# Ledger of designs, part 21: designed miniproteins, single chains, continued (3)

Each design is a single chain, and the fold is of that chain. pLDDT is the mean over its residues in the fold that is shown.

## One batch from the design tools (miniprotein)

Design m8696
Fold by ESMFold2-Fast:
Structure m8696 (fold): chain A 96 residues (1-96)
Amino acid sequence: MLHERIKELLREYVKELEEKVEEEKKKPLTEEERKALEEAPKVIEKYREIADMPEEELRELLSRELEVPPEEALEIAAESLEQVLKTIEEKKKEEE
């Protein structure tokens, strides 16, 4: 259940990142923003790899990265991803 939820959230996050990259390419960019866009495909690929991880490997990865017990890692990651996606949606509403 949680593993499937995290996969859905990660795929949605990847989609939002891809859309943001395409939008930013259409705008005049600072040198810093240009460098961020050049690195964005690597970051996106990393999140795609994480989204396709088996539950056990994902749990261990998140446990190490978040410094929480493996049993709690999936729940914390799901909550964090939902908060990130909510923040992205709110920023879109501010710009529109």
Scores: mean pLDDT 76

Design m8697
Fold by ESMFold2-Fast:
Structure m8697 (fold): chain A 80 residues (1-80)
Amino acid sequence: SYLDQGNQLLRQGINLARQGDYLGAADLLTQAGDYYYQAGDYLSAGNLYRSASIQYRLAGDDQRAQQLQQRADQLYQLAQ
């Protein structure tokens, strides 16, 4: 299922973040968010895009961080 795929990527992304691989973490957390979005879980998708945005900022990629923050904000509106 989309949720099972998202959960697997979320766990991998958290592991990479703990190891200091911020770019790898951001990529996997973004993909996890995409799977939660496909499952219709907009709140969790938004939270994952926000987490990925933070990881991109830690990696120095402000452009991708801003794009994901805007995506998260849009999904929070859909979750209400």
Scores: mean pLDDT 90

Design m8698
Fold by ESMFold2-Fast:
Structure m8698 (fold): chain A 85 residues (1-85)
Amino acid sequence: SALEQMRAAAEELLEAMRAGDLEGARKSVATLLKIYAQAMKEKGVPQTEISDRVSALTDGLSAAIRAGDEAAARALVEQMMAEVS
């Protein structure tokens, strides 16, 4: 399911952040956002809304990665999973 794929990518993101692997963290974010966007499209959310949400989530996750803020990253991922469930 989309939720299972997002949980796996979220674990990869947090592991990359803990390891200081910024490239790995960015790849995990790209995977999370791709799954999220597809799930929102399947729910019938308009493409303009999906694009706006993805942009905001990209900014938030990038900020959390730069700050090494695992709690902020986890909160954003939990929000994404709640929206797709």
Scores: mean pLDDT 88

Design m8699
Fold by ESMFold2-Fast:
Structure m8699 (fold): chain A 93 residues (1-93)
Amino acid sequence: GGGEEAARRAAEAGAEGAAAAEAAGDKKGAIAAGIGAGLAAISAAVGILAGEGEEGARLAAEALKKGAEMAKEDKKGYEAAKKGAEAAEEAAR
């Protein structure tokens, strides 16, 4: 079903965003993006286990957006985290 796939894609997008922030040399942004990605992975996993993968994907996208906002003071990490959040939101559609 599409819900489980959407949740998995949202978690994957979050992990890629966190890795991109780290690669940009932004420690604060990488930490914030990592927290967002961790929360997104938990939300996706819980949604899949509950049979609510689509809801898990939405919660994962929301967690990534919050992680990006925490990185907002460092522009490079914020841009990477924001792209991850946008990809997760698209996957949750």
Scores: mean pLDDT 72

Design m8700
Fold by ESMFold2-Fast:
Structure m8700 (fold): chain A 95 residues (1-95)
Amino acid sequence: PVTVTLTVTQTAESPDPNKKARYTLTATASGVAAADSTQTKEGDPGEKVNLTATITVTVPAGQTHTVTASGNAYVEVDGKRYAQPSSAPVTKTVT
């Protein structure tokens, strides 16, 4: 088997410049069975935070495989969630 690591990165920004926010990014792989990866960070008021989630996938050796991971992020302020734009998908091809 071949192990493939995909890293999804997204910048998130608080909708409220006066409050601390909690940022969560969840990365999911498509076309293969893999556990989701979640990164959580807290940011100061008005801060932009870089979130990184890494997913590891194992595929059979000896054939070409294309693995894609995508991320969904949200910002939480005072218990309320605000969706962030989806991250660009990350694709790797391995043999």
Scores: mean pLDDT 77

Design m8701
Fold by ESMFold2-Fast:
Structure m8701 (fold): chain A 74 residues (1-74)
Amino acid sequence: SHMEEFYNEQLQRMSELVKQYLAGKISLEELEEGLKEIVEEAERRFGKDHPYVRTLRALAEGVLREARELEEKR
């Protein structure tokens, strides 16, 4: 379905942003902005309460929490 295809594309975008951050190619601020854009685009397409949007938001929040903890330990 178009919804599932879009969701899978956003998961791939998130994975790529995380890889670039861990490789030192983007900053924490760039990671935060990229994840925010993914969630906002999903909210625009499906609405804020859609299961795919809730999942992407939860994943983004988890990623950012771990990234911030990594920055604090440096």
Scores: mean pLDDT 88

Design m8702
Fold by ESMFold2-Fast:
Structure m8702 (fold): chain A 83 residues (1-83)
Amino acid sequence: SRVYKFYGEKFVPQMVEPVQKAEKLVQQGKVQEAKDYFRKEFAKIKEESLKEAKELGLSQEELDELAELMDKTEAVNLEGLDL
């Protein structure tokens, strides 16, 4: 699937640094700042990634599937910052 290939090869690598920075904020006791930081960085990466995927010729259905995978990734990471 072009969706899963883009997600794994293009989107997931871009999330590594935001996740690591958010985790460092949590270690400093700054849980709310970590969540706010992560949400802002995620939103930027999601928008840019969906634009790139569209330019690469993904269909609207594939873009919707990709966006859903990205949103699930955000939810899981935000839940992890609460634990």
Scores: mean pLDDT 88

Design m8703
Fold by ESMFold2-Fast:
Structure m8703 (fold): chain A 100 residues (1-100)
Amino acid sequence: MSPEIQELEKAFETIVAIAEELAKQGKEEEAADLLYTSLLILLQEVYDRSKDPEIQKLAKEAMERLKELRKTEKDPRKLMEKAVEIAREFIERVKEIEEK
């Protein structure tokens, strides 16, 4: 696995862990906002730094999915669960591209 993919996975896992700890403390809205904002920043960074048009397209699509989720999902727990799924799907697709 490339160092860039390892850094992406580590950043994602760190963001999720911090959000889960906030949610466990009863700060579910704060956890959802932190997770959403941090994942958007992570995806934007991948979009800006990637030289692969396929990875850039996937990052843009994932960001658009997160923005739509934020508008439609009012439950902070469900927003967190779905946001994690969107980001995880993105990371797995990036790994498939990098392994070609």
Scores: mean pLDDT 84

Design m8704
Fold by ESMFold2-Fast:
Structure m8704 (fold): chain A 85 residues (1-85)
Amino acid sequence: MEEKEKKAKEIGEIVKKLLIEEEGLSEEEAKKLAEEAKEYVLSLSELEAEALLLEAKAKIAEKEGNLEEAERLRKEAKELREKAL
């Protein structure tokens, strides 16, 4: 339970950062969307939440130029989603 809340918070922070850096949203707009993303994550299963977190981390790695890490994280996310089925 606390672990899922931790993952939801981490995903929310990643979403907020990406919205500000990539979309140029204000802190207020990014915070609102990040809270919505956090609520969405809390509605998911543990495996789906973990997969979404890995995808969010992959997006950051891609933006930082770590393409190999981004590919690895996306592969792990895909494997977790397949297990959630």
Scores: mean pLDDT 79

Design m8705
Fold by ESMFold2-Fast:
Structure m8705 (fold): chain A 67 residues (1-67)
Amino acid sequence: QPAVATVYAPSEEAARKIAEAAMKVPGVLDVKIVEVGGTYVVSAIAPTQEAADAARKAMEEVLKELE
């Protein structure tokens, strides 16, 4: 079952950097950025929960560096 990891970004630039980090994670199939009410939602789609969890860790690490 495909799993999704989601992170909220404060800007388009932050969303792009977070998405780039997610795409570097082995097993990630796709990364989507959606704007909702001025917030950027970055979603990494993976074939397993394990891969999704790895993507979330990578995205959160980048987000932490951008704050």
Scores: mean pLDDT 81

Design m8706
Fold by ESMFold2-Fast:
Structure m8706 (fold): chain A 77 residues (1-77)
Amino acid sequence: SSELREQAERLALLLALEAVREQRRSGAPSLTLRVETDEFRAVVEVTPERVRVEVDFKGVRVRLELSLAEVEALLAR
């Protein structure tokens, strides 16, 4: 449904931002996070160039890719 898709997209964005914060905190050049719960599964990959997120939320699949510049803009607000 449209509502589930919007929720999945918001989840993907939040996971992307959180993963980038964690990568910057750790100082690692790259980071991969895997999350599995009863409601969703997600894989987040952070590199110096981009962040990629794949989320499966209650059967709705969303993929998000953000450049470093886009992430910096979102984190700066």
Scores: mean pLDDT 82

Design m8707
Fold by ESMFold2-Fast:
Structure m8707 (fold): chain A 83 residues (1-83)
Amino acid sequence: SLLEKLEEIGKLAREHLDEKTAAIVEKGLENAKRALEEGDILKAQMELGALDLYLRTLHVLTGDPALKEMADKLQEMLAELEA
């Protein structure tokens, strides 16, 4: 489920990112989760897309593979929401 994927990304953030970056990611995931629970698919897509852009930007700057793994999971979720 999409909610399970959000939880998995949150776990990766807590395990692999510094506390401040993990907090930013967790806030983005919380915003996306709220939109999904409200049935606001457009808002969910916007929140997930913003988080994907943030993580991919950090990956380009740092080379940390965990950031790419999280961003790739967000892209899978975005693809599911377009189905």
Scores: mean pLDDT 86

Design m8708
Fold by ESMFold2-Fast:
Structure m8708 (fold): chain A 120 residues (1-120)
Amino acid sequence: SDDDLIQQAKQLAEQAGVQFVVPTDAHYLNYLAEQLGNQGKLKEAIELYKRALKIDPYYGSAYANLAAVYTVMGRPDLAEEVEEKARKIDEELAKLVRRRHPTISAELEKKLYAKYEESK
């Protein structure tokens, strides 16, 4: 529910050390997920990226970020599913997912992988 999402997002924002804002905006959820991903909280990041895409299915950065997190987790099958979902919305959006949006640099992917290994 939205109340459950708000409470979860509040707790996750506190854990990530970022300011909580009510998650009615896909951009805020994407930002919070990125902060959680940077801390190695990949499962929590995935759920927030999925919620961002449910609110705004055209939000290209969230597709790229979600695909990158799945790739870091060793799940290229799930990253491919994300690209196919993006393709159903728009071919250019699928190209952004494939190329990795500028917010998903190789440096960020390497950092997320290192934090994921530390979280084991």
Scores: mean pLDDT 72

Design m8709
Fold by ESMFold2-Fast:
Structure m8709 (fold): chain A 94 residues (1-94)
Amino acid sequence: SELAKEHPLLGMLSSSKSEEDMRNMAITSLQNAIKFLKNGDLDGGIVWLNSAILSATGVNDKAVELVRQALDYVKNGDLDKGIELAQQAIDTLK
């Protein structure tokens, strides 16, 4: 934030590109999570859901909340609800 005040053009360009890149990473991570969960790979699904939380943090708070809820459902064995919430997070990031 302070660096963006000293170099406003560089701060704006870096911020815009970083946010778009992080949004795309979050979508890709969620798509991978859904793929692993549909194949019964819970550990793989959980890894990609955590990756999506990291990528969506600071980009879209609603997507982060949906992914955290998806992670809780997956950890409790409700894969269908976890996948549904992960799909909602993708739609929120579009």
Scores: mean pLDDT 80

Design m8710
Fold by ESMFold2-Fast:
Structure m8710 (fold): chain A 64 residues (1-64)
Amino acid sequence: GGVFPPDVAEALSKLSPAQVAALAKEAIENANNKEKLEELAKKYGLSVKQVEDLAKWLLAAEGL
């Protein structure tokens, strides 16, 4: 995979591999649902922007 955006890389460095996998799956599934991304941000102790940036990056990687 490519290099994560700096804010996403910082966020993921604080999570376990299992948490990263779970967050990535939920971010992809809920990429178009801002309310759900806000809930994920709270659940994982991240900013909404970090979760939104992760979802956008993952969709670009999976869509190409």
Scores: mean pLDDT 78

Design m8711
Fold by ESMFold2-Fast:
Structure m8711 (fold): chain A 92 residues (1-92)
Amino acid sequence: SMEEIKKLLEQARRKAEEVAREDTEVIAKERGITDEVEKEALYAGLYEGYLYVGEVVFLELDIPGLTTESLAQEALAIAKRVTAEKLAEAAA
């Protein structure tokens, strides 16, 4: 049980890293972001959002009232918050 959970969490992390890096480059290009600090902030936000989705999906968590829409909204909220936090840290 615990070994299986660890394996699923590692898979979720690896997938989140992969997708977040790919999507950072796509979104940065679409939005004209060329600054590396802004790109790393965007990556951090996307990574945390995707990690949240991966943990919910890979662990098959039965969360009452969870829908695809609510999952996407929470992931987007996490991504926006983390991106803003990283940009604020870089500006300090």
Scores: mean pLDDT 82

Design m8712
Fold by ESMFold2-Fast:
Structure m8712 (fold): chain A 120 residues (1-120)
Amino acid sequence: SEYVEEAVELALMREDTLGKALIKLGVKEETVERHQKELREIIERTKERVLAAKTVEEKIEAIREGEEEAIKLYEKLKEEILKDSSLTPEQKKEAIELLDGAIDDIKRGAESLIENFERS
């Protein structure tokens, strides 16, 4: 349903503002675009799994798997940024802090969504 799709997007997607901030800090646009594409694929798979799930337990499992995939994707982006010799130590620090914030937001969003399914 539309509500489930919107709830999954809100829980896992943080890309528009984050992507612009990373590019402003000097992260390559191609790197940000690839990450955004891969994150959208995770979100779409998570939506499909939640919609196909017949039980609350299956919906919760789909959300947890989507959260894990999204966090792993952000951790890979952190590693790529840390290895980028074109970025200064300060730019790397600021980018990592933004990504850590996004990971925390995803964890909170997933937990909130799981609690909503448990209350249903």
Scores: mean pLDDT 85

Design m8713
Fold by ESMFold2-Fast:
Structure m8713 (fold): chain A 83 residues (1-83)
Amino acid sequence: MKELLEEIEKLIEEIKKLVEENAKPEIAERVKERLDGLFELIKKAEPSKEKLEEIIKILREDLKLLKEMAEKGVELPELGPEP
């Protein structure tokens, strides 16, 4: 179980790094905060091994999607960016 939590933490860190490198700072900060909150909720919920494996699969799929979005240069509407 602890090994699965460690894998989730590593996936979260990879997603954080990707958004820091490819997203605007305000978007990266929001994503990082949400991922940290999700990880804390997972630790509090003490989910089953099967559920942790499902979460890992979802995070891997999310990481792949974020990489594809970054490569394609997908933009969301801007609300007052400061260059």
Scores: mean pLDDT 71

Design m8714
Fold by ESMFold2-Fast:
Structure m8714 (fold): chain A 74 residues (1-74)
Amino acid sequence: SMDEVLAELKEKALKEIEEIAKKYGLSEEQLKRIKEEFERGVKNIRRQAKSEEEARLGVEFELQEIRKKAEELS
C-alpha cells in the first residue's frame, strides 16, 4: 500500500538525515527542525501522490532539499 511504501521510505530517509546532520555539524535543534519539515513534506506527498513511484520520487526530492539546506547551514 501507499502508506507502507511511505513508512519504509520515511524510515530510510530519517536515518540519512541524521547522517547528513553529522556530516555538516548541525545542532540537535537544527536536526529536530529539519526532521519536522521532512515529516510535513511526507504528509503532503501522501495527500498528492497518485502512485507508489510518485511517492518515492517525492521523498527523494524532499531529501535532496534537506541536503541543500544542511550544506547552506554549515
Scores: mean pLDDT 85

Design m8715
Fold by ESMFold2-Fast:
Structure m8715 (fold): chain A 90 residues (1-90)
Amino acid sequence: STIVDETGTVAAGSTKTVEVELEKGDKLTIEVLSGEGTVTITEPNGIVSTSPLVAGTTAVDYTAPVDGKYTLTITAGSTPLTYKITVKKG
């Protein structure tokens, strides 16, 4: 089942932080509806991964390795970035 479904827009050159509680095996998907930028995923233990975000793509398909609080830092490039975040229980 879907446990998070969020859409949002980040202004050009700006950063937005989204926090999600995940259990091990939960699937996080980030779709980019418009714009481009990057997302940084910070795991509960401080491990960090960064992915490019490009319009018209499912830029992130991520499986949570551990239980806890994950921080998503979304940074827009030169134009506003519109995203959709979905989390499904694993």
Scores: mean pLDDT 82

Design m8716
Fold by ESMFold2-Fast:
Structure m8716 (fold): chain A 95 residues (1-95)
Amino acid sequence: HMERIEIDVEIGGDLPSLEAAKAFADAVRDAVLGNARLHEGKEIVVRVRLPPEAASVPLEAVDTILKGLEEAAKETGNVRVEVDPEGYALVRAKA
């Protein structure tokens, strides 16, 4: 059985700009890629959490972070990204 590593990424209301979101996305992507390389034989699940506070974050900022994570997952064979569908729906509805 493949050993599983879970990484929780929380997108809170503190991301007021696309530049801040890009910097956050780059940092998270680098961390995910590093863990994927160190744990080649393990499954890495990145859980993107969108608490109610994330409804104040621009949709474009959230999409920037999600795109970066999805690109990191495509570069590796052992990373899976799971997004909170209710939280994402709330951010999208506020856009």
Scores: mean pLDDT 73

Design m8717
Fold by ESMFold2-Fast:
Structure m8717 (fold): chain A 52 residues (1-52)
Amino acid sequence: SKYDEFLKAARDVSVAEGELISLTNQGKPKAVINQAQADLDAAKAKLEELKA
């Protein structure tokens, strides 16, 4: 259902946000942090699409 897709998308955003924070705190290379940021942005975009 659309609701189940929304819950999954919200969870995916939380996971991606946690990953970005973890990688940043570990001092990973900028390329790795940039990829994690792109993954988070993609997850947020999908969640916004499901809200429309």
Scores: mean pLDDT 86

Design m8718
Fold by ESMFold2-Fast:
Structure m8718 (fold): chain A 87 residues (1-87)
Amino acid sequence: MSPTIKKLEELLENLDKLSAEEIKKRLGEIVGEFFDEKPPGALAVEVLRLASEFQEILEKDPNNKEGMKKILEKILEIAKEFEKQKA
């Protein structure tokens, strides 16, 4: 299993237990690792868009854990698609 996928699943499982700062730090590390794998431009652009939406939730409504979860689930789907493309 990709380290990126595992870390995203762990972040989703622990979302309610983590501070906004810890969530932001973990997502930043995951996104950085995803980009280090040099994904196709279409997937890279979509992850950047989702990361931007996630940042807006953290700034405007940090109690919106459901909104955060939905964005993380979308990033997870992209990470899984990238892993499938590598096979």
Scores: mean pLDDT 81

Design m8719
Fold by ESMFold2-Fast:
Structure m8719 (fold): chain A 93 residues (1-93)
Amino acid sequence: MSQQRQAANQASQTMRDQSDYLRNVLGNNDLADSLRRGSDIVDRFNNQGHPITALRVASSIFRSASQQLRSNGDTSTAQQLDDQSRRFDRIAS
């Protein structure tokens, strides 16, 4: 449980960091708001003792954000989010 809780905390922190990047560097406020809301959801599940659910939610949100960024032509940032999605999905397994 402690290892999965730490991974879920890391996923939430990564979502906040990426949200700040999307807002401040790319100007994508809608996606930034989506990731910030995602981090709140991840924190709620983790704090309720459901870190595996938190990690699965995080993976899903990163994958969705990656798809939107690819559609916008930001392939580099999309790849970073896709890699995070795969990482947290593996930890949840």
Scores: mean pLDDT 88

Design m8720
Fold by ESMFold2-Fast:
Structure m8720 (fold): chain A 74 residues (1-74)
Amino acid sequence: SREEAIALLEEALARIRDPGVATMLRIVRHEVARGRVSLEQAIAALRHVRDTEASAETAAILDELIAGLEALRA
């Protein structure tokens, strides 16, 4: 559900130390909360952030988040 996706995004945000990545996740959370992006689009955006902007530590947190969101898509 949208509420479960928002909860997973909030859990990841609490763990992320990189302010740039955190800002990008807040944007994704806002777009999901407003129904402007599908869960599939949100996952694609998070994968892009992971691959281009994230340190190894932040990438691990994003991988956990992506896995949780993919489970909700099924």
Scores: mean pLDDT 84

Design m8721
Fold by ESMFold2-Fast:
Structure m8721 (fold): chain A 113 residues (1-113)
Amino acid sequence: MEEITLEEERDVVDPVTGTTRKLRVTLHAKIEEKGDTLRIHVRARVYDVETGELVAEVDIDIEIKYSDGKLEIRTRVRVRTRVADPALRRQIEGDVYGLAHRLALEKVEEKKA
């Protein structure tokens, strides 16, 4: 089992107020490889940089299977958030999802090389 920690800051715009918020995403990934299957368990926590408040928890489980020269990718996402606005929530989810998939692709390329 391999463990990776990533931290990135993102600017998001509150669609109701038009105010730009700076959020810090802390992402912890556990990587397990068994035969033709790679499993990545991502646990992300999103904080408001100015207040230090935890605004969202995003857990993503990614399974990548190698079959017939193709990659089959299955993703399960669970989100817990205090953000009531759906558009801001989608921005946060999209940012975390993008980070998780970038990590997954990097690991696939690393193991193939």
Scores: mean pLDDT 76

Design m8722
Fold by ESMFold2-Fast:
Structure m8722 (fold): chain A 85 residues (1-85)
Amino acid sequence: SSMAAEFKARLLSLLGEISRAIAEGDAQRAVELTKKLLELAKEAPEEIHEFVRSVLISALQMAKAAPQVPKSVADELEKLIAELE
């Protein structure tokens, strides 16, 4: 539906912003945006949980590839991914 499409667009927008922050070397902004992504993901309707999980997996891979991103952020992503499986 329209609401699901809007939610997906917002998740992808945040993922893109996280990717840019990491590419720019702004680890603190990447952490802040990832926390925003986690909060948005928790509000996701059940119908898009598979899509949300894919976005979170992408964010997790980005966080693990960024040496200055705290492990606690990666751990929170892994926990939410497991809850959506």
Scores: mean pLDDT 84

Design m8723
Fold by ESMFold2-Fast:
Structure m8723 (fold): chain A 61 residues (1-61)
Amino acid sequence: SVLERADEVIQQLQQLIQQSSNPTLQQTLQDLIDTIQSNRDNPEKLERLTQVAEQLLQALS
């Protein structure tokens, strides 16, 4: 489900924050996590945000 995928990307984003020494990247990733969490009640927006997070994680790997 999109909720399960959202939870997975949040965990991966949190791991990247802990591994990063770049404060701008840390803040950007935290803002994305906060946005995903604030939109858990909007399935269409949550799907789009989850896809954005998945693409970002792929780009940073």
Scores: mean pLDDT 86

Design m8724
Fold by ESMFold2-Fast:
Structure m8724 (fold): chain A 72 residues (1-72)
Amino acid sequence: MPSLVSAILAALMELPPEVVAELVRSLTPPELGERLAEAVRNRDLAAIEELSAQLPPEVRERLTEELVRLSH
């Protein structure tokens, strides 16, 4: 499985940042979702890595699957 960070970066190559940010926000707990969405909109790799590491494993897996699917 690709990492969540890799999946976010791949999605940002195919989709507008606003679309990727909205998907991340919708599938992430509210306390982290807004911060991660902002990092995605700003293409802030360091913030994406830090916030992704704070997500529960099941949330990271589900979000990674959805992002990989949308990148194609």
Scores: mean pLDDT 81

Design m8725
Fold by ESMFold2-Fast:
Structure m8725 (fold): chain A 56 residues (1-56)
Amino acid sequence: LRFTAAEVEALLAKYPNIDPMRKAEVVAAAREAQGDPSLVEDPLLRAALLSAAFLT
């Protein structure tokens, strides 16, 4: 697996201008995905997780 909730949270910390509510949503989706973005039912959150995971 390519990401964890902690890794996504650390990545988002580098971007202070992103809405904190949006950051919380992405981190929550990462926890639910268990490292696999295909387990995320919300397509926007899944896309955010894929972007975050592959930027590291």
Scores: mean pLDDT 63

Design m8726
Fold by ESMFold2-Fast:
Structure m8726 (fold): chain A 100 residues (1-100)
Amino acid sequence: KEKEIEVLELALKLVEKALEEIKKAETIEEAKLIAEITLGLLRILRGVALLEGLEEAAKVLGEVVEILEKGVKAETKEEIIKAVEEAKKLLEEKLEELKE
């Protein structure tokens, strides 16, 4: 449980930082680039979770990756923000469940 919590807390910090930077982005191209970088980092983190046998963390990260894959294809900055906010909410909810 503790290692899964640590991995998901790192994922949450990455998503929170991405959301902050996307909101500051002046263009949709900048917002998409930040979202794409964040997606890449989360795919790596999911890979690490799979290699370490962290089944719950890997499952949650898989869902977060799916949300962000839709976000990077969005046509507006507002849609990208919504996708990143959905990913953040999912991570917060799953972390709360694991800490109980």
Scores: mean pLDDT 87

Design m8727
Fold by ESMFold2-Fast:
Structure m8727 (fold): chain A 80 residues (1-80)
Amino acid sequence: KKLEEIKKNSKNDSDFFEAVLNEIYKLTEEGKFDEAKKLRDDLLNYLRTEKGYSDLDIKQFEELIDEIMERAKRRAELKK
């Protein structure tokens, strides 16, 4: 599981979140949209189940990640 690998290599939650967001960006830029989406969903599930984030907080994080993915997609198109 990619999420667990990133968590193992992270010093704290802030580093973990940054690393997951960077991986989502990288996967999206590489055109691996399904993998990026899966990682996003795994992160949102982790926040809901392990951190006890509210549905409102989860929705806000989902919107933030979707914006990151759109940015990565645009950057990928510029590299062509």
Scores: mean pLDDT 79

Design m8728
Fold by ESMFold2-Fast:
Structure m8728 (fold): chain A 108 residues (1-108)
Amino acid sequence: KKEKVKQIAENVKNLAEFVLDELERLATTPEQKKKIAEFKEKVDSLLREIEKAVEDGNYEEAIKLAKQLVDEIYKLVTEFAKEDPRFKDILEAVKKAKEYINKQIEEA
């Protein structure tokens, strides 16, 4: 159980880092840059909470927070892709990652 939850946490962290890097690279407007900066703070906070939950052996909380972060990433990227087609490829990558992570959560 611990190894599976740790793997879920690692996959969510990797997804968040990938998405933030790609969003920052493609961002052209002040509004996009502001939304990304605000989201990065939220991601950093959630990742710290996930890490602490894993360290404390609170696997249910770690899974809950991981799922929350994936859902928030999906929501943000969906909003970006709706306003700007350049973000559509990132949205497709996020959809695939979300499906994979959700499957890992079901198996944990």
Scores: mean pLDDT 86

